# Designed miniproteins, single chains, continued (2), part 2

Each design is a single chain, and the fold is of that chain. pLDDT is the mean over its residues in the fold that is shown.

## One batch from the design tools (miniprotein)

Design m4036
Fold by ESMFold2-Fast:
Structure m4036 (fold): chain A 84 residues (1-84)
Amino acid sequence: SAFELGREVGEGLVLIVEGVARVAMTTAGVPAAEAAAWRRAVLQRARDGVAARLAAARAAGADQAYLDFLEGMLAAIDAELARL
């Protein structure tokens, strides 16, 4: 479904952000607290951007498949933010 595709894209973003934070800690010596704060900030920015696009798409009467896709992305990002 479009929702599942959106969820997979959101999970992909989560994995990339996690990987960057891990590399920063292990190779560049970034403190764990700073890496965690950066990870949360990036995901929060992504969350806010997807939420704004979803609100605008709903207001514009966009296709349900596109709305479902954005909802899937938002769900994946929100689930990760709840775990941080």
Scores: mean pLDDT 90

Design m4037
Fold by ESMFold2-Fast:
Structure m4037 (fold): chain A 102 residues (1-102)
Amino acid sequence: MKKEELEKEIKETIEDIKSLTETLVAELREKGYEELAKEVEERGKEIIKELEELLKKVPEANEKELEEIRKKIRELISRFIGHVLRAIGDMIQAEIEAKRRA
């Protein structure tokens, strides 16, 4: 992969994570899960910040460093997916519990 292609991929990943975070945060807040919304928002910001730091390193990176950056991007995406799945799971569990008590 060329440096410009990797930079584009990182920028697109940041925009995707931002969009998904904003959508999930809005849904959680509409359902009254403010604490879950805050957790998702903070985790999304942390992942975006780490991706932005990797983006800054791409222009100066050699081939070995580019491979390390690609690995870190995959790890960050996996971590983000884990946070999203956990938040959705917690919301579903809370909805089930609320319906049983109502």
Scores: mean pLDDT 84

Design m4038
Fold by ESMFold2-Fast:
Structure m4038 (fold): chain A 70 residues (1-70)
Amino acid sequence: LPRLRQTAKLAADKAAEMTREADALRAEADRSTDDRVRQMLLQQANAREAAADTAKDQADKLTRQYDALS
């Protein structure tokens, strides 16, 4: 079913975007000389990465659903 595959792709794309956002936040943390700012940015990066992991799990679930129908 093309719709299930497309939904899985969108979830995977969203996960990739969140991972890129986390990487950008970590890069910004590396450039910060303020430990409090660095910790805040790392916390935000970790939150984005956790969200990316959730989106990836959803994509994997949808892919398994698609494969079962194929």
Scores: mean pLDDT 80

Design m4039
Fold by ESMFold2-Fast:
Structure m4039 (fold): chain A 86 residues (1-86)
Amino acid sequence: ETEEIRKKAAEIARELYKITKDERLLKAAEKLLKGEEDALDLISGDEYEIISIAYKLMTEKKIPIEEAIEIAKEVLNDSEKVKEIV
């Protein structure tokens, strides 16, 4: 379960990198896959929040990763409202 959480978070971080071009997201993803607890300390609070929201959408609402990141960005911008659009 913990390994699966880290794997999903790393995948989200890599996908978010395609949008932000922040290399810290790639380093965070590598550290997550290695099981390093400080992996998410490398990224901004906003990036951490997007990853957290996207992870919940993927696991709890079964939303695909690209759509989950898009919704997470909207939620962060809209005072953290969860949009359950599939």
Scores: mean pLDDT 74

Design m4040
Fold by ESMFold2-Fast:
Structure m4040 (fold): chain A 73 residues (1-73)
Amino acid sequence: SAMEEARRKAEEEKAKRDKILRLEEEYQQKTFAVMKQIQAEHPNADGKTRNELFTQRMSATRKEYEERLKEIG
């Protein structure tokens, strides 16, 4: 029935949203962990240096995150 099809589509959309939220949480946690590591390893580094290190260390993680988001749609 049309009602069953609508329910299935709603469940599929919810599953996609849940996957995206999980990926965003994982990315945020990795971001925080990398920043904490940089602060511990380079406590005297200025903001510019810390940002450059962060960008370098997060490059692979960012690409993986973008690919996984694309796969979900």
Scores: mean pLDDT 86

Design m4041
Fold by ESMFold2-Fast:
Structure m4041 (fold): chain A 97 residues (1-97)
Amino acid sequence: MITEEEAEKLTADEIVARASQLFDEGKYEEALKLAEIARKKDPTNPVADVLLAEIYYKMGKYDEAIEVLREGIEKHKDDPATVALLQALLDEVEARK
């Protein structure tokens, strides 16, 4: 188990990996905290945006998931593959709320 202080010493990719593990374990609040730290360490990496949106969605926080996905689309607008991925997730969240 990793603390927030230990997470600050990790790379964004390592934090995302640990947040994904917590998400798979159903520990959404802990996964959310780590995903937020990862996003702050590397705001250019869309993986943290995707993970944050999926965590909010699993928590039933659909409006927050939509906001994260829309921000991600605008932030990564010059990357068509990332935009397509985020748009597909946005469409799924909106369809299931």
Scores: mean pLDDT 80

Design m4042
Fold by ESMFold2-Fast:
Structure m4042 (fold): chain A 82 residues (1-82)
Amino acid sequence: MSAAELLAEAEALLKEGDRLGTLLAIRGHDQMVEELSALMKRLRELVAELKRNPDDEALKAELEALVKEMRQLLARARELLA
């Protein structure tokens, strides 16, 4: 995945995370809100870092792994909210 594609996906996941995080908090899923908040903080930090260093292969690999974790957490969140 290119840095541009990875950044676009990460930003889309952050937007979805904000939406689902609000719903999780309203429903009292405090543990998942904490997990989501921690992951979103790290994702924002890596996004900012990769924007400064788009050719850094180690940062791309870290962001790709975190994007995968975020997708899995958001899938669990959607199932809980269904």
Scores: mean pLDDT 85

Design m4043
Fold by ESMFold2-Fast:
Structure m4043 (fold): chain A 81 residues (1-81)
Amino acid sequence: SVLERIAAKELAEARRELEAAVERLKTMSRDEQVELLQSLGVSREEAERLVDEYGDDPERLLEAAFERIAEKAAAELARNG
């Protein structure tokens, strides 16, 4: 479907940015990781929770953050439609 194709393309672009962010996260402090997640649209409380839980696994951390962002995007889309 068109939606599936758009989602796949956006996911691929997000994946590339995710891989670059994973490389950066490996060198970041906890506070810097929290700030990065907040810049992506995650709340401070959720960002702190994710970093505390997944900070040792940057790929998992970003995947969890992406999931939260996707949930927010879906809610915003429903509100605007």
Scores: mean pLDDT 75

Design m4044
Fold by ESMFold2-Fast:
Structure m4044 (fold): chain A 97 residues (1-97)
Amino acid sequence: EKEKAIELAFEAASLARTAAYVARQQGNDEAAKHFEEAAKHARLASIALANGDYETAKKHFEKAAEHARKGAELSTGDARNYAEQAAKLFEEAIKLL
């Protein structure tokens, strides 16, 4: 359902932003940029869903999950854990579309 996909996207974007914050505090700017891109794509997916554009929303959620996983590979500890959780939620949102 559209509403559940938007809720999951919001939660995942929040986790991605938290991962970016933690990564930056640790001096990991490369991972942080990936997490910031994940949050950006999640927002674009939510806008597409609000406009009824399922195809565009799915592509943005796929990009969000890719960036979250790439950032997780480049990070450790809490930043990785938040990023892995965000990726899982983006993947769950895709299944609802």
Scores: mean pLDDT 88

Design m4045
Fold by ESMFold2-Fast:
Structure m4045 (fold): chain A 71 residues (1-71)
Amino acid sequence: SAAARAFGARLRALREARGLSQREVADRVPGLSQATLSRYERGEALPSPEQINRIARALGVDAMELLEPLL
């Protein structure tokens, strides 16, 4: 979906701005694999609200910053 793609692009931009690999972010988030994170960044899936909060914490951002394209 367009929403999933916009979210994924934002997620990737925030991760890259922090100099983090997909593996490093996945390793910080319980229950998240690198493959699943890659699917989120490609807009193939949207994470659950709980997973969004965990990813935001791993990136050191407010969940609202990560969700901005969906608001």
Scores: mean pLDDT 84

Design m4046
Fold by ESMFold2-Fast:
Structure m4046 (fold): chain A 73 residues (1-73)
Amino acid sequence: GTATARVDVEFKGASEFELEVTRADGTVVRTTLRGPVGERLTGLLALPAADFAALRAVEVGGAVVLSVEVRLH
């Protein structure tokens, strides 16, 4: 099975946003999303469902999280 984490973000005052996924073994995968100010961006992370434990959206600057979704397949 696969866990897909999706985050939709709007860059209102910053061009950078960090997404963290914690695996079941406690390791953390981080990715940085970058976009122009005033734009919206979708970030995706996929990993084995057995490895998924938690999702954390970490806003950097003036980015606004619009939605967070996790799907198990």
Scores: mean pLDDT 67

Design m4047
Fold by ESMFold2-Fast:
Structure m4047 (fold): chain A 81 residues (1-81)
Amino acid sequence: AKAHITVVGGVVLVTIESENPVKLGAELYLFALEQGYLATYDVKGNTVYVTVLSEDPEAAGAAIKEFLESKGYEVTLTVVK
């Protein structure tokens, strides 16, 4: 399974396909809250969309990447200027 993380401005956007998208979305949302981030998530079909706001969005993106990799996902992290 593959995940895409995009850091753009002050926002971290996560897009991931999962066989259990609701469970994954909830786990990632809870992780973000435990890190002190503001987060929202939506599930559409098998795809989870998570939006995270952080004062350090690049560090937040890196932490989310490590979390998803710990779950066995291949993660692409892109930082947009």
Scores: mean pLDDT 83

Design m4048
Fold by ESMFold2-Fast:
Structure m4048 (fold): chain A 80 residues (1-80)
Amino acid sequence: MAPVAALDESASPEEVFAALERQILGLLALAPPERARELVRQAAEELGLDAEALLALLGDPEALARALARAAVEHLLAEL
């Protein structure tokens, strides 16, 4: 059976994706618009993504959170 998800460092890629998506969505919900834009630009730079395309998703925070979480997981897997 899959391991108990309570240990963040040993989580599966699917568990990491779900945790990152929830964390990013929560962060975007709490951040003022200027801070959210800055965080998206920084994430795009770190992940090698198009910042303009991600900024266009600020009107759909769920889609933005999914896109960022997916890219972060794929970036992490590519480092292996």
Scores: mean pLDDT 73

Design m4049
Fold by ESMFold2-Fast:
Structure m4049 (fold): chain A 80 residues (1-80)
Amino acid sequence: SVEELVAAARAAVDEARAALLAEYADRVTPEQKAELEAALDGTRELLVRLIRERGWSLAQVRAAIDATVAALRATLDAQA
């Protein structure tokens, strides 16, 4: 169902958040952590809308999460 896909997308974003926070735990400032969490919250809300309004598949959701994670890593590494 759409709601099962939405739940899976939310879980996938939360898993990505946990992984990034663990990877960067002692290397990020509180400001960088807040920016990372805000970016992932925005991604979660966008993906929920794309599933509900545009019929996005789980594969499209996973690809978007992977792209967001890659961009966040690049940003955090550039700020080091």
Scores: mean pLDDT 85

Design m4050
Fold by ESMFold2-Fast:
Structure m4050 (fold): chain A 88 residues (1-88)
Amino acid sequence: MLREALDYLIESTRKGGDRELLEKGIDLIPYPELKEYARKELEKAKTKEEIRAIAAGLMSGVASIAAGKYEEAFDNFERSRRHVLSRE
């Protein structure tokens, strides 16, 4: 499940911010709070750059939770999202 979720996130990014692939990736995330946060942020996204930034944020959030750093997951999500947006 998590591996499949990450594959969808990576493919969304490779296609320049594909919304459908990111939605499929989010649906497979086994962390309910992070999944809902990402889903709500995607609802607000208007551009492919914003979608790519959410995918990067979600990958960082997943890595944080996997490392036992649940409370840092949302801060790391936002840090990665800002980094992507500042490079586009």
Scores: mean pLDDT 82

Design m4051
Fold by ESMFold2-Fast:
Structure m4051 (fold): chain A 66 residues (1-66)
Amino acid sequence: MKKYYVAAEAPDEETAKKVAEVLEKHGGKITYQSETLVGAEFEDKEKAEAAAKEAEKLGAKVTVRE
């Protein structure tokens, strides 16, 4: 199966923690987490896209890749 990756850059550490929670809520497996950067792996494209949109609403800059 193809995997989908979501990478998010948050403006602050509090937002990064909320982004990580959003990515996990949508079924993402956290692969990387720093103070401002969060990366997650998804098995489902629709879940990855939904998580990315919710993370963007929190103020993060988000990229989704296959």
Scores: mean pLDDT 82

Design m4052
Fold by ESMFold2-Fast:
Structure m4052 (fold): chain A 72 residues (1-72)
Amino acid sequence: ETEENAKRLGEVVKKIDPERADEIAERFAKYFDSNTVKAAYDEVEKALSDPEKGKEVVDRLRRIADEAARTA
């Protein structure tokens, strides 16, 4: 389910950017399909072992979410 995958995305993003995790997850749930949200979750989860890569991935996902909200 998209909502379940979005909650998981929010949980892993909270480890990098806790204040914006819910916003990123909600925008992904609103503008992207369940498979895309799951892919984003998997990418952040894998990057958690490297703090610099984790921040880079979260920043990139935030830009994608912002662009989707701006376009819609």
Scores: mean pLDDT 78

Design m4053
Fold by ESMFold2-Fast:
Structure m4053 (fold): chain A 66 residues (1-66)
Amino acid sequence: GAENGIKLGELAQKGELSQEQAGGAAIHAGIRSGDEKAIEAGLLAGQGKLSAKQAGEAAIEAGKAI
């Protein structure tokens, strides 16, 4: 749920998650909240084009919107 998106985003901010894991969290939170920017950030992180910290921030913001 929203709580999981925020928790995973916080772990990514601490460097405890991979880009793929942080990207997955951002995509999931973005789909649930309708946050297209979070979905885009997650896809870019999955491709190695965005940092885990940036994807984690997107997951936190999308999770707060749920």
Scores: mean pLDDT 78

Design m4054
Fold by ESMFold2-Fast:
Formats: sequence, C-alpha cells, structure tokens
Structure m4054 (fold): chain A 81 residues (1-81)
Amino acid sequence: MEEEIKKAIELAKTGNPEDIVKAVRLLISKLDEIDKETAIKAANEIMDAARPHLDSIDAGVAMVAAATLLVSLDREKALQL
C-alpha cells in the first residue's frame, strides 16, 4: 500500500500531465486503504508537482481533484471530535 502511494508521488514528480492525473486517480482509489496523514501528504505533493503545469487541462483537473480530497479529509477529522 505505502509503496503504491510512493509510486503515485513519484509519478507526480515527473511533471508529465498524464502522470499527474494517474497519480491523483491512484491516490483516490486507495483512500479506504491508507491513513489520513499519508493521504494528505500525498495530495499536497501531487498538487505541488502539478502547479507548474496548470496550463495543461489534465494537470488542472488533477489539481482540483487533489484539493477536493484534502478538504474531505480535513472535514472528516473535525467530525471525529
């Protein structure tokens, strides 16, 4: 599991828009299997990698998906109080 998340982060670091989209999709598909801290860190790293490529529509979509994921994780943490 953690190895798959590491692969997703490495895909995002290539800066290829298609790889960034794949990284976001992989992270989303594994949300039920990873802890919140790992998911938040991975989403932030994907967003940071996608930022220079926002002129690509695919990278923009990946950025929105990662941001949505972060918001969902933060709200769920608040509800557990």
Scores: mean pLDDT 69

Design m4055
Fold by ESMFold2-Fast:
Structure m4055 (fold): chain A 58 residues (1-58)
Amino acid sequence: MTLAEVKQKIANNQPITMADYVAATPAAQSYINAMVKAGKLVKKQDPATGQIYYVKKK
């Protein structure tokens, strides 16, 4: 996915899944990583499936 798509998901409070991250451009991945480091995205894991996802911090 593109940087614009990542920003749109975050703006809409939609989760960014690990599949989204793997499919992301290097620019989009760098943006996700920077937002996590800044504390603006929270990394979560579904305990039932083991899937990692990122959501906007409220």
Scores: mean pLDDT 80

Design m4056
Fold by ESMFold2-Fast:
Structure m4056 (fold): chain A 55 residues (1-55)
Amino acid sequence: SPREAAIGEVLARYQKEVERITAEAKAQGLSREELFARAFEVSRKAQDEIDALRA
C-alpha cells in the first residue's frame, strides 16, 4: 500500500542518517553524549513520521 511504502522510505532514511552520524562522530571525534543526542533526535523524528502515517 502507499502507506507501507511511505513507512519503508522513513525507515530507509533513518538507517542512512544513523550511518552518517556514526561516521561523522568517528571522523570528528564527537563526544558519546553528542552522538547519543543526535541519534535520539533522528530516532524520535522517524517515530513521529511513522505515527503520523498510521494516524
Scores: mean pLDDT 84

Design m4057
Fold by ESMFold2-Fast:
Structure m4057 (fold): chain A 66 residues (1-66)
Amino acid sequence: MTKHFVREETHEREPSLEEQKEFAERVVKELEEEDPSWEVVGVSIGLAIRPDGRVVTLVLLKVKVH
């Protein structure tokens, strides 16, 4: 069985690739700590620009349930 999760972080400026990667790694760790039966098998990172100029990092996670 698979589940999908979305996590977001808002920035005042465009985040660096390193900042995006660090956020993704943090949310993967948080999900895997939530339930030991969950295995993160896919991660996608996207950016969205808000009308006020702030940038949102969107992390999509595909999780396999054992």
Scores: mean pLDDT 81

Design m4058
Fold by ESMFold2-Fast:
Structure m4058 (fold): chain A 90 residues (1-90)
Amino acid sequence: MERQKKAARELATKTAKAMIEALKKDKEVAERVENLGKSLLDNLDDPKKTNEALAGLGKIAEEYEEAKKVLEQASPGVLALVEGALSAVE
C-alpha cells in the first residue's frame, strides 16, 4: 500500500500545484484549490475525505477549463480519478 500512497501523494501535489499556477489570476479559486489539495494530502488514509477533496477539485475543473486542462495534462488517470470521485459523492 506504500506505493499507492506515494503515487497518490505525488499526483495530488503535482496536480494541485499546477492547478494553483493555472488559476493564480483568480485568488479565490487558487485558494480553493490550495485548501482542497492540503485536505487531500492530510487525509490520504481516509477514503471519504480523499474522495470529498477529489470531488471538490472536479467541481473546479467543471467550472474552469484551464483547471480541467491541467488535470488532463497531469495524467489521463488523474482526470478519471477526479471524475470518478465526483460521481461517487452523494
Scores: mean pLDDT 70

Design m4059
Fold by ESMFold2-Fast:
Structure m4059 (fold): chain A 98 residues (1-98)
Amino acid sequence: EVEEKIKEAIEKLRKAAEGGSPEFMLEAAREATEIVGKYEKEITEEQAKELAKAAIEAADRPSSTQETINRISATLINTVGVTANKIIEERRKKRELE
């Protein structure tokens, strides 16, 4: 259940990065932000790496004429990237400590 939600959020964010509408990017960014917030402890290092990659790809997308939507999406995408990198570091640290 949780794993499916994480996978769906990653896939939506990647699709938005590839060429969705500004509205679709906002939806994908909101969903990804909610997933990293609610399921931070359940997200694996591998899933966090996929989220970080998707966030980088989404941030590189050409801007649209809807500045407000683009600004909100950019803020949410940044939050996803920051949280994903934090998860990667926390999982790495736990693995090293045993």
Scores: mean pLDDT 76

Design m4060
Fold by ESMFold2-Fast:
Structure m4060 (fold): chain A 63 residues (1-63)
Amino acid sequence: SDELLEEYQRLLRETAKRKGLSVSELGRIIEKELGLSSGEIAGRLMQGDEELFRRIKEILESL
């Protein structure tokens, strides 16, 4: 869903700022950890993949 993708983008910006990383650097960490491209992540979130979003939050919390 658009809402889930927007929430992901917001969370990335907030976490990047808090951790002293760029959004691009943080996005690369998430991509590597999940084994997914940025396009694949965005596509799945637009489809409402709540489980993927939960996994992303766990990764961000672990940093």
Scores: mean pLDDT 86

Design m4061
Fold by ESMFold2-Fast:
Formats: C-alpha cells, structure tokens, sequence
Structure m4061 (fold): chain A 77 residues (1-77)
C-alpha cells in the first residue's frame, strides 16, 4: 500500500472512530490535506475497506480502555 493511501486511511479511521461516521466534509478535508481529489479519497477508502475497518476497531479498543479508566477514577474519587 502506498504511504499516501495509508495516511488517508489513518485519518478517515480516526474520524469514523470518534464520530461514528465519515461525512463528505471530512473527505474534502482529508483530500485538501493530502493534495488529492475527494473522489480519490473515496476510492482509496473503498479499495482498502478491510484495513480501514481494522484500524477503526483498534482505535475503538484503545478508546474503550481509556474511557473505563476515566470512569473508574471518577467513581472512586
């Protein structure tokens, strides 16, 4: 996978993990940051859907662990 494609997937995965979805505005922002068209971003995400899904799952696992630690700290204090 090309370095630029990987970077686009990483950015999309973070947005989707945080917001539960990726919007056209998010795609346009990634496209501007990476110097490609929004259509190119959409094609990269579609072609690499398995890698995107795996990245989102990893980010969710990390977020859940952090969230639990914060909740336990608030409940015990």
Amino acid sequence: MKEKEKKIIDKAAEIEAKNGKITKEDIEKIAKEEGVSPETVEEILLKNSNELAAKIAKLHAEETGSQRAAELAKETA
Scores: mean pLDDT 73

Design m4062
Fold by ESMFold2-Fast:
Structure m4062 (fold): chain A 97 residues (1-97)
Amino acid sequence: MLFEKGKKTAEENKEKVEELVKALREMGELEAKEYEKQGKKSKALAVYTALNILAVAATLGIPETLRAAKELASKSKDKELGEKVVKLAEELIEAFE
């Protein structure tokens, strides 16, 4: 039931889901690049991978993954991108619940 509801809500909010996926991937690339500049290549790869996993999970309409994305975005070094992810995650949490 919950998984089916999430999938249907994601289809109804396709544009917002796609925008969130794009923003999460962009955030992953930016955070990874910052760690790479610090010589922390393993941490850069881990952050990039984690944010791409969150982007895929967001398409499933699971509120817990959206809350995780929102919390991570609130700590983003790119304020504009972080605020965009927070806004999209909040709007989708309301739609999925």
Scores: mean pLDDT 74

Design m4063
Fold by ESMFold2-Fast:
Structure m4063 (fold): chain A 83 residues (1-83)
Amino acid sequence: MVSKEEIEKILRETFEKMGVKVSDEVIRNIASLLHDYFSSTPVESLTDEQIETLSSVLSSLFRLSEKAKEAIKEALRKLKEKA
């Protein structure tokens, strides 16, 4: 099961790689929401549609840029690959 700390790490690394500036508080909040979601939905079972929906919902909730939304999608793909 993916830990909240692992989700935070992958989000932070992906944002840095893509040149996206997001506060540590927002990263922690996104990781918390994703950790709760993964408690009922295995990360390895994520479909491309679910990745798109989650990134859209999270970017809208925190009023993030389109580039940040793409970074969340990339982070979700990495989490799926590591599971």
Scores: mean pLDDT 84

Design m4064
Fold by ESMFold2-Fast:
Structure m4064 (fold): chain A 67 residues (1-67)
Amino acid sequence: MSPETLAQLAAASRQAAELLAKSDNPYDQEAARHFALAAEAAEAGDGEAALYHETLGSLYRAKSAIS
């Protein structure tokens, strides 16, 4: 993953974490936690960890939407 892609992923994941952390839904709160971890991993240059946590955040967000 390029440094530019990692920077964009970090920014997007931080924004998602901030928005979802304000939800009272437990699945949104778990999604926020994973998006925050994805942002931290991307900021550290760890693309694999960033994608792993981004995927989990998206799954929890989807669970919130359908539950």
Scores: mean pLDDT 85

Design m4065
Fold by ESMFold2-Fast:
Structure m4065 (fold): chain A 95 residues (1-95)
Amino acid sequence: MEEVLELVNEATAHYAEAKGLYDRGRELAASGSPEAVEQARRYFRDAVEHFEKAIELGEKAKELARKLGYENTVEGMDKLIEEARKLAEEARAML
């Protein structure tokens, strides 16, 4: 249980950081200035790294939760992984 909670908390923290970076990147890209577009690319690169870490930790949490019968945790991690994969692809498309 403790290991599952640690992995869930770490996956969630990386996902939240990635989403914040992704949202800032989108805001900067929307401004259209060359300087803002270059700054947006840095945010999108950092967002991809955090989404990839969230996916890695989320998959580990999901497998351990499944073995322990924590169905709600499996469902929560499935949703996090799905959204993180989608947003990581969108962020990569902006590079």
Scores: mean pLDDT 88

Design m4066
Fold by ESMFold2-Fast:
Structure m4066 (fold): chain A 95 residues (1-95)
Amino acid sequence: AARQAEADRLLAELERLLEEELRENRPRSERTRELAARLTELLREAVEAGDLELAERLLTGLAELLARERGAAPEEVARELEAAHAELRRLLAER
């Protein structure tokens, strides 16, 4: 729960920053990369703790960063991560 508020704020900031960079056709900033790194760390902790809600939020934010890093459309990467999220949810629910 403590990390949920931090993740929510970082995800909102990352999403806004990515949209702004895309709109201005700017290269990926160091700030954007730093936010992604922190979010990745939170994702690992969320998965280890079984916090599916937090993991879902983190996956959504990271999808956009990864898509731009690879030059792929964010929608495509998000679709793949949605499938991974659904599988993770199934594994946790099966317990």
Scores: mean pLDDT 66

Design m4067
Fold by ESMFold2-Fast:
Structure m4067 (fold): chain A 60 residues (1-60)
Amino acid sequence: SRLAQLGRQAHAADAAGDVDRHGQVGAEMIRLVKEMLENKVQDPVILATQQGLAGLEARE
């Protein structure tokens, strides 16, 4: 659950107004999800998570 831990860190940074930290953690989450997707391409949860992250980037 490294992805979940990074998600909590990103949320905490956003709540604290730390935009630099939020960006750093967000980028690491995206990298991790891409690595997980390559190994578990058949996992619909991983695919949905990747789509969600792409949507968040588009909303910034």
Scores: mean pLDDT 68

Design m4068
Fold by ESMFold2-Fast:
Structure m4068 (fold): chain A 80 residues (1-80)
Amino acid sequence: MSLQLYEVKLHKGATERELVVRTPDQQDQFYKVELPRDDPKPKWVKVSVLASGQEVEFFQKDKNGKLYPVEKKLLGVYDL
């Protein structure tokens, strides 16, 4: 198991945003991220994920409820 630290680019919208985290060996995990209500700009947020060495993907829902991939940067991997 490794702790993977990412920056994820969140799209503008509601104060509360839901991230879906997906690994090939896990069910989708849901992370809620609170942002300022009046901030219309995309933001980079840091997210820590415990993973078994698999690639981690991040998704947000569009206005129609469809999941779409979001931009990510891997900042570090820490072996546990």
Scores: mean pLDDT 65

Design m4069
Fold by ESMFold2-Fast:
Parts: sequence; C-alpha cells; structure tokens
Structure m4069 (fold): chain A 65 residues (1-65)
Amino acid sequence: SLAEEGRRLHEEALAALEAGDVERGNRLGAQSYTLLSQAGEDAEAAALAAELRAKARELGVHRMR
C-alpha cells in the first residue's frame, strides 16, 4: 500500500540522516510524506515529518562542534 511504502521510506530517511546523508534523508522524507498524504494518512505524514525534523536537530547538535 501507499502507506506501507511511505513508512518504509521514512525508516530509510532516518537511516540516511544517521549515516550523515542529509540530501538523501530529505529526499526520502519528502517521498514518505507524499505517499502518506496520497494514502489519506495526513496526521501520520505530519507526525513522521516532525520525527525527521527532530532527528535532524539531534544530529545537528551531535555533529556541530
């Protein structure tokens, strides 16, 4: 389903961010959001996008000096 694919892409986006591939993480996160929104899972799309932003902030603190 679109929702299942969106969740899979979200997990890959998190893994990409943790590996330091911010560009890939952002692309996968955007694709995840689009698929979840197309599936009608707007609340879940927003929640997972917030999780990616939180992870990026966490990694920014870790990697910034």
Scores: mean pLDDT 81

Design m4070
Fold by ESMFold2-Fast:
Structure m4070 (fold): chain A 112 residues (1-112)
Amino acid sequence: SPLEKLEELTGAHVAIRAKVTLPNGETVELLFASRLTIKKGEKVLLIDVEVKLNANGEIESFEVKGYREFTAEKDLTLADLDALYRQATEFKPLSDEIKELVKELLKELFSS
């Protein structure tokens, strides 16, 4: 899967934060993670994306904003990752290879 390829390329557990504009025009923030829990000492790659869905719930547009890498200082839940994302002020630009894998993953998630 695209998620497995992302983890293989980065050597990290992948979490994708998506700001999603729904078909009704409302915005929601979603967190997709390769694991529900991350253990102390594991490497994490947090990726920031914006997605717009069409009236059929399919991806109309998406933008990969960047990424943040860190090592977990404690065991982390999805709620902990969400809080860390909301406190983040800067994201680094992603390589085109990683961007394409994120695009494939988002298409799979929103085509289901």
Scores: mean pLDDT 77

Design m4071
Fold by ESMFold2-Fast:
Structure m4071 (fold): chain A 87 residues (1-87)
Amino acid sequence: MEELKKKAEELAKEAVEERKKAGVEVSPLSEKGIEYAILGELLLKAGKYEEAIEYARKAVELFREAGDEGGAAAAEAVLRAAEAKLA
């Protein structure tokens, strides 16, 4: 878990840098949302579906609070994919 959290932080920093390079302003809430969405995706790939759902939900909440509708939609896709694995 700690290893996946560190990887998610590293990948989130890269994603934020790419958005900033493209001229997109990223709020601290959106940055944390990106981190949790990536962590959810990594957990999904690792077969940790319940944990993937938890972090994907947190990402959706953070993006909605930030007003980042695109980020919320992307995090919802991760959430739905993880929920489908438990169906």
Scores: mean pLDDT 83

